# Designed miniproteins, single chains, continued (4): the designs that were tried, part 100

Each design is a single chain, and the fold is of that chain. pLDDT is the mean over its residues in the fold that is shown.

## One batch from the design tools (miniprotein)

Design m15476
Fold by ESMFold2-Fast:
Structure m15476 (fold): chain A 59 residues (1-59)
Amino acid sequence: SAAVEAARRQAILEHGKRAMDALGEGLKSGDLQKMSEEIRKIGEELRAAVAAHDAALAA
């Protein structure tokens, strides 16, 4: 449905913004390990969100 597709797109945009914010903070602070951990967590959350939306579209 269009609503599920819109929610999927929104999830991608929100997680992308969080990843860019984490990258910017990591570059400013020099804490590359914390930056990598945050980006990894965001990527994992995005994968789960996209998979859930894809399952809803297939139902």
Scores: mean pLDDT 82

Design m15477
Fold by ESMFold2-Fast:
Formats: structure tokens, C-alpha cells, sequence
Structure m15477 (fold): chain A 62 residues (1-62)
């Protein structure tokens, strides 16, 4: 059941990121690509934390 919720959260988050089309203002590269790579392997707890924190990029870029 947690796995089902994780998959749902991940898909919703990915759709939100696609809609925003966010880019790093310094490099001009899409933030979404790097974030997606990390998020696809993140646990449910991590995904929920990231949503609450509005995707803190500093923590994602590891």
C-alpha cells in the first residue's frame, strides 16, 4: 500500500515538474532532469519530505 502511494506521489510530482518547465537560471539546464533521476529512486518518506519542502534542490543535488 505504501508502494502504491509512493508511485502515485512520484507521478504527480513528475507531472508538476513537467508543467513548470523549471530551468536553472545560471546554467540554463532543466532542473527537472536532475530532480527526476533522484526522485525515481527516492522512498515514500523522502518524496513526502521533498513535497513539503517544495523540492529543496540543494538536498536533491547529491
Amino acid sequence: KIEERREKLLKELLEALKSKSDVNPITGKPVTVKVFGYLSKASYATLQYLLDEELPYEEIKK
Scores: mean pLDDT 55

Design m15478
Fold by ESMFold2-Fast:
Structure m15478 (fold): chain A 65 residues (1-65)
Amino acid sequence: SKVKEAAQKVIEESEGKVKHYAELVLEKVEEGFSDEDVKAGLESALANGAEGGAKEAAQAILDLT
């Protein structure tokens, strides 16, 4: 999964809240959510005002996919 690979890279290259939110994204992929569903969720979070580590993690993962 491209989203799984992107989330793992963000986890490896980040710390604190960014790493935490990237770990939550990885957990969603491992729970069986499709790459399209996870990406739609990340895009929705950014559109609805995600800030700080959540915004940075979502943007980084989307940029890698």
Scores: mean pLDDT 84

Design m15479
Fold by ESMFold2-Fast:
Structure m15479 (fold): chain A 95 residues (1-95)
Amino acid sequence: MTLYRVRAEVLLPGSTSLEEAREIGEKVAEAAAAVPGVLEVEMTEPVYNKETGKVAFGVGVTADSLEAARAAAEAIRETAREHGAEARVYIEALE
């Protein structure tokens, strides 16, 4: 059995408050956690980058299959998009 790690960086407009970014992050994490075969979900604290003018946070998922990892990646991307966010998602097999 191969476990899969999903890593996502979610980017929000710099006008987004850190509180709103945390609320969006919670919704993204909940959407990923709802995917069958997802074992663990974690989220980083949102950070405002003054040089880029964006608010960013990370989401990490551990899944029991590639199918579950891909479904979690899509859930993250779609939920982020619904909130006006851009998601950069990477899937890696754990050995």
Scores: mean pLDDT 86

Design m15480
Fold by ESMFold2-Fast:
Structure m15480 (fold): chain A 61 residues (1-61)
Amino acid sequence: LEKEKEEIEKQIKEIEENRDKYVDEIMETHNLSREQAEAVVDATLGLLKAALSFLESLLEK
């Protein structure tokens, strides 16, 4: 649980610090518009943050 939490935190930070890079990568690999790629990145960040909150709730006994 703590290891999974640490990995999710690392992924969130990596995506936030390199958001434009991930947007460009998604546009290139999936032939999406920038607006669509930004929505995908933002949705992914939202899901990761939700998973992090869930894991934190499990660690708070």
Scores: mean pLDDT 79

Design m15481
Fold by ESMFold2-Fast:
Structure m15481 (fold): chain A 90 residues (1-90)
Amino acid sequence: SSIEKLEELVEKAAKAKLEGDEETYKKYLKEALELAKTDPSITVETLIGLALRYIGDALDAELAGDEEKKELYEAKLEVIMEILKSLEPP
């Protein structure tokens, strides 16, 4: 599934960002962005849905006291927001 591939790339980018691996972060962010631009099944509505899900997952992690999961979901949200910004018309 294209959505599953997008989520995989977003997770890899988010993990690289949290580890301070800027080169790996940029690589996976670029791959996620290219997928979002080329696959018509990945709509703005799909990306907004993923962003809302990651917000909910981060909140659940915070309430559970799981700081590591909270940071991961917040990083995933940041990756989705960068993709959304790149799809905005000029």
Scores: mean pLDDT 86

Design m15482
Fold by ESMFold2-Fast:
Structure m15482 (fold): chain A 97 residues (1-97)
Amino acid sequence: SAIEALKAGDYEKAVELLKQTIEDLRRALEAARRAGASPEALELLEQAIRHVEKARDYAEKGDYEKAIEELKKAEEYAARAGQLLSDEVKDAMTAAV
């Protein structure tokens, strides 16, 4: 996971995993929209994406503690979205967490 890569000092791998997580979450968001998901579920998933993007920005700047904090927030939003949508949202977060 990106958090494990950050803790291990593999920062380049962490950034690559965060980029993959953003792409996977964006695919989950498109699938949810096509499936007619509620506005609340879509907003939670969009919040998860924003926090992963912020985590990537912090990791690229060398602020790894803030990157991990943002990923924990993203996981909370993704977990809430997953309860309304599907386990696909949790799977998308696996590379990050």
Scores: mean pLDDT 81

Design m15483
Fold by ESMFold2-Fast:
Structure m15483 (fold): chain A 101 residues (1-101)
Amino acid sequence: GERFEELKKKIEEAGKKAIEAVKKGDVEAALKAIDELLKAALEAARLAIETGDLERGIEVLELAIELLRELLKLTTDPEVRRKIELHLGILEILIALLKKF
């Protein structure tokens, strides 16, 4: 419930920070914001397992994937792109695992 909504807001805020950093050409800030987004998504996956609310966990992870895919469209920086692609792979594996429970 409320804890998933808080994590969703953290992901949305981290996504906004990453977009702004990319638009400004601030690679360091973009990488940091992308890491904050992944951290919140991993916390949502853990919360889903601990509570059994897998559907809400998957919804939050799918939001993180959507934001990371949008960032890939906006950035040409190779380090930022590589980090996004790695995080997308991790999140897609987590969703696949949660769907099997």
Scores: mean pLDDT 88

Design m15484
Fold by ESMFold2-Fast:
Structure m15484 (fold): chain A 72 residues (1-72)
Amino acid sequence: SVEDIIEEFKKEMERKISQVEDPELQAKLRKSMEKTIEEMKSLSPKQAELLRGMSLGSMDVALATLNVVKKK
């Protein structure tokens, strides 16, 4: 269901965001997560799953590019 997809997305995003030490960046990432969740609520499960994948991929690219996160 869309609710299950949202719950999994929240857990994955919160885990990634919690690794960011910059409070301003954390706030921006949380805001982005909130917007994505609102979009997911109006989508079919298949569309929500696609948006989840794209959003998580975008997050990974952003974190890697900015080099602001992750301990070994």
Scores: mean pLDDT 78

Design m15485
Fold by ESMFold2-Fast:
Structure m15485 (fold): chain A 72 residues (1-72)
Amino acid sequence: MLSEEQKEKLYEEEKKKMRELLLANRDASLDELRQLILEKVNEFQETLDDDTLDRLQLELGRMVQELLDERA
């Protein structure tokens, strides 16, 4: 099992990767953004604990909302 320090490090690393991915795809449709997130969440389910996954999904939702608000 991962330590709390390892979980926090993994969360921050994946959060940075997702932000870079979303910024590279800022002009993508809502469906395209949802697909990118779904693919990454499926990868995370194998490696992350439930608490870390929940935190990451919450932050991903915020990032997507920021991109959508910029387009509105």
Scores: mean pLDDT 74

Design m15486
Fold by ESMFold2-Fast:
Formats: sequence, structure tokens, C-alpha cells
Structure m15486 (fold): chain A 94 residues (1-94)
Amino acid sequence: KEEMEKLYKAWEQAAKKMILELLDEVERTKDPALEKKLQEVAEIAKEYGEKMEEALKNNDLETLKKIIEESFKKLKEIDPELAEKAYKLFKELA
């Protein structure tokens, strides 16, 4: 259970970092394309966060790991560079 909570918190920190980096870019540039990316990343974080919370409640470590990997795959489709930075942070914290 401690391992699952650690993985989830590591993922939350990684997703939050990606969102904050996009928010900073949006505030500096006022670029509508970056605003759309921010919205898409936030929706993925919400959707996959909810799925991870369900896996945590069910004590399903394998499902949690699968959901985490799927979330990063979806984030890479939106922004490969920021997603790679987020994944690296996740691996360091996990």
C-alpha cells in the first residue's frame, strides 16, 4: 500500500510540474495553442488521476502501474518534450 501511495504521489508531482510549465508559457506568450495544450493536459491529469484513485482503493498495484504508463503515453501525444521531463521526474520520485 505504501508503494502504491508513493507511485501515485510521484505521478501527481510530475503531472503538476507539466501543468505549471504550460501555465507559465501561457502567461508569458498568450498563445491560444498553448492554452489548448494546457486544457488537454489538465483533462488527461483529471481523467487518469480518477482512475488511479480507484486502483488505490482496490489495492491493485498492477492496474495502477498500467494507468500511470497510459497517462504518460497520452501526455506525450500532447507535448513530447514536457511529457518526457515529467516522466523523468516521476521515475526519480518513484
Scores: mean pLDDT 86

Design m15487
Fold by ESMFold2-Fast:
Structure m15487 (fold): chain A 89 residues (1-89)
Amino acid sequence: SAPQIVPARATGTLTVDGVTHPVTIEGLLVRDPATGYAVLGGTDVDTGATVSLSGRASPDGSRLTGTGELTKDGVTQPVTFDLDVEPVP
């Protein structure tokens, strides 16, 4: 089956340099339902940081965990994340 692409709002935690931060990200979720592989590209609504995150979605697509990059003020840092995802209608 084809990958699903949906607008999404994701809330949870993001870890940068060993420090865990609460985050709310709005953007686009690309999910492969056959593998659970997912990519979330978006923006932290509180900080304006951009994120490119990849990892695994739960079977129902409600939770994403994985690794990626966060870019803020021209600085890109590696991150790990654990996010609850709500599709935006």
Scores: mean pLDDT 81

Design m15488
Fold by ESMFold2-Fast:
Structure m15488 (fold): chain A 65 residues (1-65)
Amino acid sequence: NISAVTQAQAVVLAQEGKYSYAEIGKIVGVSPATVRRIVREFEEEFAGKEAAKDGWLEFWRPYLK
């Protein structure tokens, strides 16, 4: 199991668009394949739920800086 904090950090970093999945993996301590899976699952989970997606990202962003 991957912690909620690790998932949130990977997603927020991917949304920033500044880092490759390999770089995000190094930052959060998981493989690039795991980062890709986390981001994909997040996009699928919030498909059609844009307000909830934005609220989730805004909630986590201050805690991951």
Scores: mean pLDDT 77

Design m15489
Fold by ESMFold2-Fast:
Structure m15489 (fold): chain A 76 residues (1-76)
Amino acid sequence: MMEEMRKRLEELREEAERLLAEEPDIETLARRLIEEIGKDLEKVLQLQHAIAQRIREGQEISEELIKELEEKVKEL
């Protein structure tokens, strides 16, 4: 059980790292987050992690995209 959980967490981390490598643009990551909200919780968590990392690197999300994200979250 513990080994299965550790492997699953490692797979989630690897997927988040892949997203960071493939999606360097924070706008693209935010759009993908909006699309995945309500569909796939694991993808939402991976995208949130990737977006947080891009923000730490000095990238910012447009006000229009932030508003779209807020509206999508309200639909849940």
Scores: mean pLDDT 69

Design m15490
Fold by ESMFold2-Fast:
Structure m15490 (fold): chain A 65 residues (1-65)
Amino acid sequence: GAEEAARALRENPEAARRAEAAGVRASTIDGKDPAAARDVGAQELARATGVPLSGEDLAAAGRML
């Protein structure tokens, strides 16, 4: 959930930067919509941390921090 996403972002700054970069690439280079770009970022963070996360969880976590 959002709390797990917030913890993952806070405790894994390198993975968080990679997730942000993946989302930006999806939006700017691959032309994905903002929601789809957030899902790409969430999947990269999930892959790096092993925590199952959605783009909605990532968006909510960003507002909590």
Scores: mean pLDDT 76

Design m15491
Fold by ESMFold2-Fast:
Structure m15491 (fold): chain A 91 residues (1-91)
Amino acid sequence: MIERLREEAEEARRLSRKKWEETSKEVAELWEKMREGSPEEARKALEEAVKKLEEAARFNRELGNLDGAEEMEGLRDHFKEGGERLIKALE
């Protein structure tokens, strides 16, 4: 039983890391689209990036990785604030 719990924890760490690699790449691509797009396209890209970070936070919570979930939520808040400022600069 203890070995199974350890294996599940190791798997959760691997899945969390892989999810972050995928999410960080997608969010970076969305940030570039925000910089080049119209204000409307930038708004859509911001909403998608926030949604992806929320999905990553939920994924980490389901794995029991609360630290990872909180980190994703913090990045969501920073991305939302920066994105709103960028959209205002594009208008």
Scores: mean pLDDT 80

Design m15492
Fold by ESMFold2-Fast:
Structure m15492 (fold): chain A 80 residues (1-80)
Amino acid sequence: MKTITATNRREDVEAAMAEVAALMGVPVEEDPEAARRRALSAIDQDSGTGGAEIARAVYVKPEEEAVAETSKVTVKVVPA
């Protein structure tokens, strides 16, 4: 996956999360740690083009959810 589509909609956000989970949750599930690392590396490199920027905006949007809950560091693409 390279481009993640997400809006202030819960269904769109869940769809984007499902894509990430599918990449992380390898069907063979050899090593959870290795699978996680591999998924993060792949997403980090592919998303570097700016596609993931849209998903990040949705996660930190103030109008979609309370400010107490924010998950922008899911694919390690969002800088501090």
Scores: mean pLDDT 47

Design m15493
Fold by ESMFold2-Fast:
Structure m15493 (fold): chain A 116 residues (1-116)
Amino acid sequence: MEEMEKNFEKLLEMVRKHSESAAEALEKLKKAGRIKDIVVEETEEGVIRIKITLLGKDGKLSSTEVRFEPGKKPEMLSLELTPEIQEKLEELHKTTGVEVGMFTVLGIHLLELEEE
C-alpha cells in the first residue's frame, strides 16, 4: 500500500513536469481506481523508468513504460494495449497526427472514464 502511494507521487511529479493535462488525467484515473500497478526504478543517476498498469472500461489491462531523463523528452520503452485501446489510439493518430505514448494512452483511458 505505502509503496503504491510513493510510486504514484513519483509518477505524478515526473509527468507534471512535461504535461499538466496528463498529470490531471493520472489523478482522475487513480481516484476512479483505474490505476492497478505502478513500478518505479532508478536505473542511473537521475534516470527513472516507470511502468503503469491501467484498467480499461471493459475490465482489461493495458500497460506502458516510460523513461524520464533530466532535460529530455520522456521515452516510451514498452506499450501493451488491449485491441480496443490500440484502435482508439490509431484513430487519434490518423485524425490529429499525435504521437503514440504514455500521455496519449492516459488520455484515452480518461476519455473512456468520462464517457460513462
Scores: mean pLDDT 78

Design m15494
Fold by ESMFold2-Fast:
Structure m15494 (fold): chain A 86 residues (1-86)
Amino acid sequence: SLIRKAEELEKEGEELLAQQNYHDAGVKFLEAGKYYMQHGDYEKAMESLEKAIEAAEKQLAIKKTSGNELVYDEAKWLLEQVKKKK
């Protein structure tokens, strides 16, 4: 189930945030957002993508890496796509 995969990824993201592992948290929230988008749950997709952006911003403030920039850029782009779908 796409929803079940997304929910599992969100839970992993929250656990990683609690550990201040912002990069991996951002990756998990980004992937959760993608699964919600595939299912057509655009509200939950927006929430997960916003969390991915916040996690990536926190990591970028600590250390700028191409990986952190890619998470930020992809999450921002996907969030704009979701907003266009209602």
Scores: mean pLDDT 86

Design m15495
Fold by ESMFold2-Fast:
Structure m15495 (fold): chain A 105 residues (1-105)
Amino acid sequence: ERKKLTEEFKKKYEEVLRLAREVIEKKAELFGVSEELKEELLKKLEEWIREEILEIAGISEETLENVFSGKASISTIKKVIRSLELLKEFLKGQLERLEDEKKAL
């Protein structure tokens, strides 16, 4: 179960990173953000996502690294997966709002 949950976590983490990238790209397009600033934001996005996971899950950075390495408890991995699902829904909502704003322009 732990190995399966760790792989599920990694898949969900990559999905969240992809959605976050799409949000930054669409915001850059809508608000006329420079290519240089967009690249800076993209470099920081993984750090921001990690920080959000720590806040939502209420865990330490060390605990998150243990989830990545498959050393965390099953309950901790499940807790982080739930945090990723919440973040995924938030990012989807951001994308829908940005699409609506783009259509209004």
Scores: mean pLDDT 81

Design m15496
Fold by ESMFold2-Fast:
Structure m15496 (fold): chain A 90 residues (1-90)
Amino acid sequence: SEKEKEIERLAKLIAEGKDPNPVLRKIGQLIVDKEGKEAAYKFARALLELIHKYGDSLPLPELIRQAGKEAGLSESTIREIEFIFLQGVE
């Protein structure tokens, strides 16, 4: 579907460090450095899918944690991602 194509496009952009949003670029780079590009892609895709389904009903920290678990990220990586989202980027 068009929605699925858009999610895949955005997830790839984040994982490749090409997202114009500096927060998303920093998160993508963090995951790539710690767990590899495939993990970054899986996380970005899972997060975008969860935001689409539950963005209006669940808090962002819960969506981030769930996306990280679905992508198979370590607890330390998930924690660092949560901090970047909540604290922002310089």
Scores: mean pLDDT 77

Design m15497
Fold by ESMFold2-Fast:
Structure m15497 (fold): chain A 70 residues (1-70)
Amino acid sequence: MSQQQVLEQVRQALETAGHSQEAIDKALELAAKLLAQGASQEDAIKAALNYATSLEVGAKLREIGDQLDE
């Protein structure tokens, strides 16, 4: 029931995995939304981790494809 504790656990897992701060923030927003919609803590954590990974892959592909620094 403590969404704040679940979000802190997700944040620590993402930081330990080496995700960027932007990816962590985006993943935490998704986790919070899923928890608010009644998703399980396990599902929210899995979705957040997968989303952070997808964001980093997508960002890297955009960086390469766009050939822009930012």
Scores: mean pLDDT 74

Design m15498
Fold by ESMFold2-Fast:
Structure m15498 (fold): chain A 60 residues (1-60)
Amino acid sequence: LTRAELLALPDEELAELAGRVLAPENAESAAKVLLGRLRAGELAKEGLVDGVLRELALRA
């Protein structure tokens, strides 16, 4: 899974993936919060993508 592929995801799908990766024990609630922040412009999409990639690299 590449940075370009993650940036190409719709915000809803990116938020769902990020919730599972960043907060696996509370993925659904985390996804809703992240989507809300993306929609409000409080969180940059690139920043969320970079966070997801960093976490995946730590697990590899």
Scores: mean pLDDT 83

Design m15499
Fold by ESMFold2-Fast:
Order: C-alpha cells, then sequence, then structure tokens
Structure m15499 (fold): chain A 100 residues (1-100)
C-alpha cells in the first residue's frame, strides 16, 4: 500500500542519518520501531475504516514519542531526523485520510 511505502521510505532515510551520525543501536532500533508502529497503526485505522479523529490521535501520539526520541539523538542528527519525521507524518496523514 502507499502507507507501507511511505513508512519504509521514512525508515530507510532515518536509518541512513542515524548511521552517518553514529547513533547507538538501541536508540536507532527504538526510533525505527516507533516509525514502524506508527505506520502499522495508520494502516489498521484505514483497513478498519476508523474515524479521521482516530487518525489524528495516532499521528499526535506518534509525533510526541518521536520528538522524545529525537531529543536523545546527537545534536548534529536532530534537524535531519526531524525533517524526515515531519515529512513522513504530513504525507502519511494525507494518504490515511484519503483512504478512509
Amino acid sequence: SRLERLTEEAIARVEAIAREHAVPQELRDRLLGELRLTGEALLEAVRNKLSPEEVERILEEARKRLEELIAELPEEAQPAVRAVVDEYLRRAREVALEEL
């Protein structure tokens, strides 16, 4: 699905940035895991024809958790990861709402 492709693209981009900035594996795994969980939650919301309000709730909770993880990253990596996350959440929202 388009949501699955957006999630995999975001994961690949974040992984590349994390490797470039020598982010510890445990933090990298948590960050990538949170992106995957967000994608899965949005996909389930679309498949189950949940409300736009539920999509917004998933995205708000994901943004909060991702921002907490980004704050733990090396300062040099934070802007690049935040940019990828912001683009992902924006595009995933558009696709999820269109597919409801």
Scores: mean pLDDT 89

Design m15500
Fold by ESMFold2-Fast:
Structure m15500 (fold): chain A 120 residues (1-120)
Amino acid sequence: MKEIEDWLKETFEYFKNASEEVKKAVVETVSTFLKKYNLSLNEFKEALGKILTYIKSNNGKAKIEELKELVPFLSDEEIVELAKLGALLEGKSARVVGDEVVLGGELSEEEVIKELEKLK
């Protein structure tokens, strides 16, 4: 858990500045995600980084098929959940619209915690 928290603080400005309640919810959600999908922390970091970088460089949206080309070892469901988790790590929403993942606007800390619980 400390290794996850240290990486999140270095990588995500939102997480670094978040309340202790949000930080705890994020670390628990990431830990659960790693166990649920049998991913190492390094595999998780690489996949999340590729997905978020692509979506941001593509005007905040991407087709699930395009994301799958970047991370072919993940299922479509895992890709969607990772994209949603990545948005939450920046205090933002994400949703599926047709065959695309779309990044949304900023969420309150209460909304971030609520959305993190849905990923467990």
Scores: mean pLDDT 85

Design m15501
Fold by ESMFold2-Fast:
Structure m15501 (fold): chain A 58 residues (1-58)
Amino acid sequence: TIDDVQRLRDNQDTWNQIMNDRIQQETDQNYKDIRQQIIDSSRDRMDIQVRQAQRQSQ
């Protein structure tokens, strides 16, 4: 029946929404992890460069 077809379609749409939400959450978490790694890596390098520049100005 048309109702059976509609119910199957609704189930597929619900599944697609769940998957899209999960992908979005994973993307956001990966972004945060990458951002934190960049910050941590650059922090030590910038500290060294700033100290060297300050010494050169003397």
Scores: mean pLDDT 71

Design m15502
Fold by ESMFold2-Fast:
Structure m15502 (fold): chain A 58 residues (1-58)
Amino acid sequence: AEEEVKKILEQAEKEAKEYLALAEKAKRPGVQKTAEAMADYVLEKGKKQAEAIRKKAE
């Protein structure tokens, strides 16, 4: 359970990091905002899934 949670969170963070890197690289306001929103979405989704697994394991 704990390993599964770590794996999900790590993958979400890596995916979010890639979106943030795209925002930095593009330097376009619209693209930056979209990439940041995607990063936030991915992190939130991963966090929710990790919490669901933790609660089930309890």
Scores: mean pLDDT 77

Design m15503
Fold by ESMFold2-Fast:
Structure m15503 (fold): chain A 57 residues (1-57)
Amino acid sequence: ALSDTLKYRIEKGEEIAIKEDPSVADMPNGGKKRVLALDAYDKYEGDKWEKERKEKE
């Protein structure tokens, strides 16, 4: 479902963002933290897409 997809993206992105910058964990749950999480997730998906492309081509 849409809500499950958004939740997954935020959770995955937060983990990635916190791993890169631990100060992200101190941010309140809100717009700024969500933007950082989504940006981190987009970068993660880009890296995954590049790997998959190399495996197929």
Scores: mean pLDDT 71

Design m15504
Fold by ESMFold2-Fast:
Order: C-alpha cells, then structure tokens, then sequence
Structure m15504 (fold): chain A 85 residues (1-85)
C-alpha cells in the first residue's frame, strides 16, 4: 500500500506539471503535507488516500483543460478503487 500511494503521488505530480503555476504550487504543497503527516505517523495510508482523492477533486473543479481533466479523473478513480477495497 505505501508503494502504491507513492506511485499515485508521483502521478499527481506529473499531472501538476501541466497545470498553471498557482495550481501546480497548490498540488506540490498538498503532496508534501501528505508525506510529512505519514512520516510523523499522524495519518494512516487510508486517510492519505482520502485526502489525496478530495484534493484532486478540488483541482479537477479548477481546471478547464480536457486532457488534464481526463488524467485527473483516471487518477481519482484509481484512488477510489483502493479506498473501497
């Protein structure tokens, strides 16, 4: 699960590279926060996945690029499947 979460974080970072600078900075900050909270034992892997899902849903609502929207939707669905298992 930890390795899978790291893969999802890297996918989110790759998608962020296609976002405007303000949204890219917002994504990078959220990813750093998730990693810090996990390292400190303050959140579970499941809570990190839920945080990432909710955050990416917010980013999806703020972008108008169809290619970025498609990638975000695919990543969100992958995260949802992991949470529901």
Amino acid sequence: MEEKLEELIEKARDIASQLPLNLRFLVETALLTIRKLLKEGKISIEQALEYLRDFLEDVLSRTTDPAVQKRLKELIEEIKKLIEE
Scores: mean pLDDT 83

Design m15505
Fold by ESMFold2-Fast:
Structure m15505 (fold): chain A 69 residues (1-69)
Amino acid sequence: SEFDKQVQKILDETVKKLESLTDPEERRRIVQEAARKLQDLADKYKASQEERDQIHLELQQRVQEVLDA
């Protein structure tokens, strides 16, 4: 769906930004910005609480994978 495509685009762009950064405060700011964008997108598409929880978990997982690399 268009919603899923936009979610993945935000997640992919966030990962690319995090890979280029070493400063923890800058990384925190980028993650917070991504969370806000995802929240706004979910509000626009009237996503269910379950969909919102899943998106939040996906963001956390992708961030952790970058930090563990």
Scores: mean pLDDT 85

Design m15506
Fold by ESMFold2-Fast:
Structure m15506 (fold): chain A 63 residues (1-63)
Amino acid sequence: SAAAARQARLEARIDLIVKQAEKSEDEESKKMLIKTMESLMQELDEESQKKAKERIEEIKEKL
């Protein structure tokens, strides 16, 4: 469905940003990427949002 396609695109975008944040050596850039991911995850369904939140928290713990 169109909704499923939109969810998949948002998840893929979040995955890319997660990888960028993990590779980033600059703490400020990492914080900005985290905020971007948090904004994007608000548009996901509950199950996908839960998974995205777990990945974001893992990155935050490394700040």
Scores: mean pLDDT 76

Design m15507
Fold by ESMFold2-Fast:
Structure m15507 (fold): chain A 85 residues (1-85)
Amino acid sequence: SPEELLRETAEKVAERLLEKSKEEDVLSSTALEIEAVGILTQAELAIKAENPEPLIDEMIRNAEAIDEESGRLLAETKERIRAAE
């Protein structure tokens, strides 16, 4: 389902950010942990939204600013969700 696909991708992105946090100083690590929680929260808000596209686009922009691959994964998931409609 689109909801499961978005959750799974958000979890993968959060995992990538948490893995990056292990190699960073305390402040940068904390910022990455906050961003990971933010991505998971944004995914749940998008799932409940009548029009999730703007929220997913915001998730993509926020993720790619930190980790290009995370932005790519979310963009790919957006395309798969569109294809499922």
Scores: mean pLDDT 83

Design m15508
Fold by ESMFold2-Fast:
Structure m15508 (fold): chain A 75 residues (1-75)
Amino acid sequence: EEEKLEKKYNFLLEQMRKEGVPQEEIDKIEEIRKTEGLEAAIKYALEVITDIGVERLEAAVAATIARREAERAAR
């Protein structure tokens, strides 16, 4: 049981780092693991990836596009 949770936790953290999730968010997940346990940390990590992670990626892409278009318009 704990082994399965640990594998899931490590996999989620690896994916988050690969996707460029800020270290502050990863640190918060690690703190949740220490204070509330593996299941709580995994739940929070899944929430970040599913909701916050996707929103963040979309926002970053939109901001990049908007900046490029603004720079083009200023020429």
Scores: mean pLDDT 73

Design m15509
Fold by ESMFold2-Fast:
Structure m15509 (fold): chain A 104 residues (1-104)
Amino acid sequence: MKEKIEELAITINLYAVLAKDPRFREEGIALLENAVAELAKAFSPEWVERYKKVREEMRKLSPVERIEKLAEFIEQMAKEADPDLGELLRSAAEILREVAEEMK
């Protein structure tokens, strides 16, 4: 589990950089949404169901608001994770929030 979450955190950081570029923004956000779905699967079926609801809400949101929602979701997962994994997830969420802020 830890190795899978570490790989997903790195993947999220890479896709966040892609989403920051206006030329690749929608593709980057789609890749981020899919990476967070895999992260939810790595945690539990309950987190998969919570993410489905968040993903439905994101369909109405702007690109910036979608990245902010993804960061918020990862922060919620971090609260229920072991301290080491929680720190890693909070770091990934912080990078997403920085990208969203730079897009404003």
Scores: mean pLDDT 84

Design m15510
Fold by ESMFold2-Fast:
Structure m15510 (fold): chain A 82 residues (1-82)
Amino acid sequence: SRAAALAASEKSLAEAEPEMTEEEKKKLEAARRIQRHLREAAEASEEIRERLLEIGERGDREAFRELALELGIEREDLELVE
């Protein structure tokens, strides 16, 4: 199927990525978890979407951290991407 072929191509490209250290992989995985969680929270709540937009526009790292923790994002993941 086309979907299976596309998924296989994306997986092959990910596997062909430049050499990454174990630390770089952990940081990337933490960033992906944070991004996914924030996206899901924003999709579920207009209020959260609005708060994220405002925080992003201001570049307010402290407000971002507080919101992320409020949403249940792990502190360890946040520390890895700071």
Scores: mean pLDDT 72

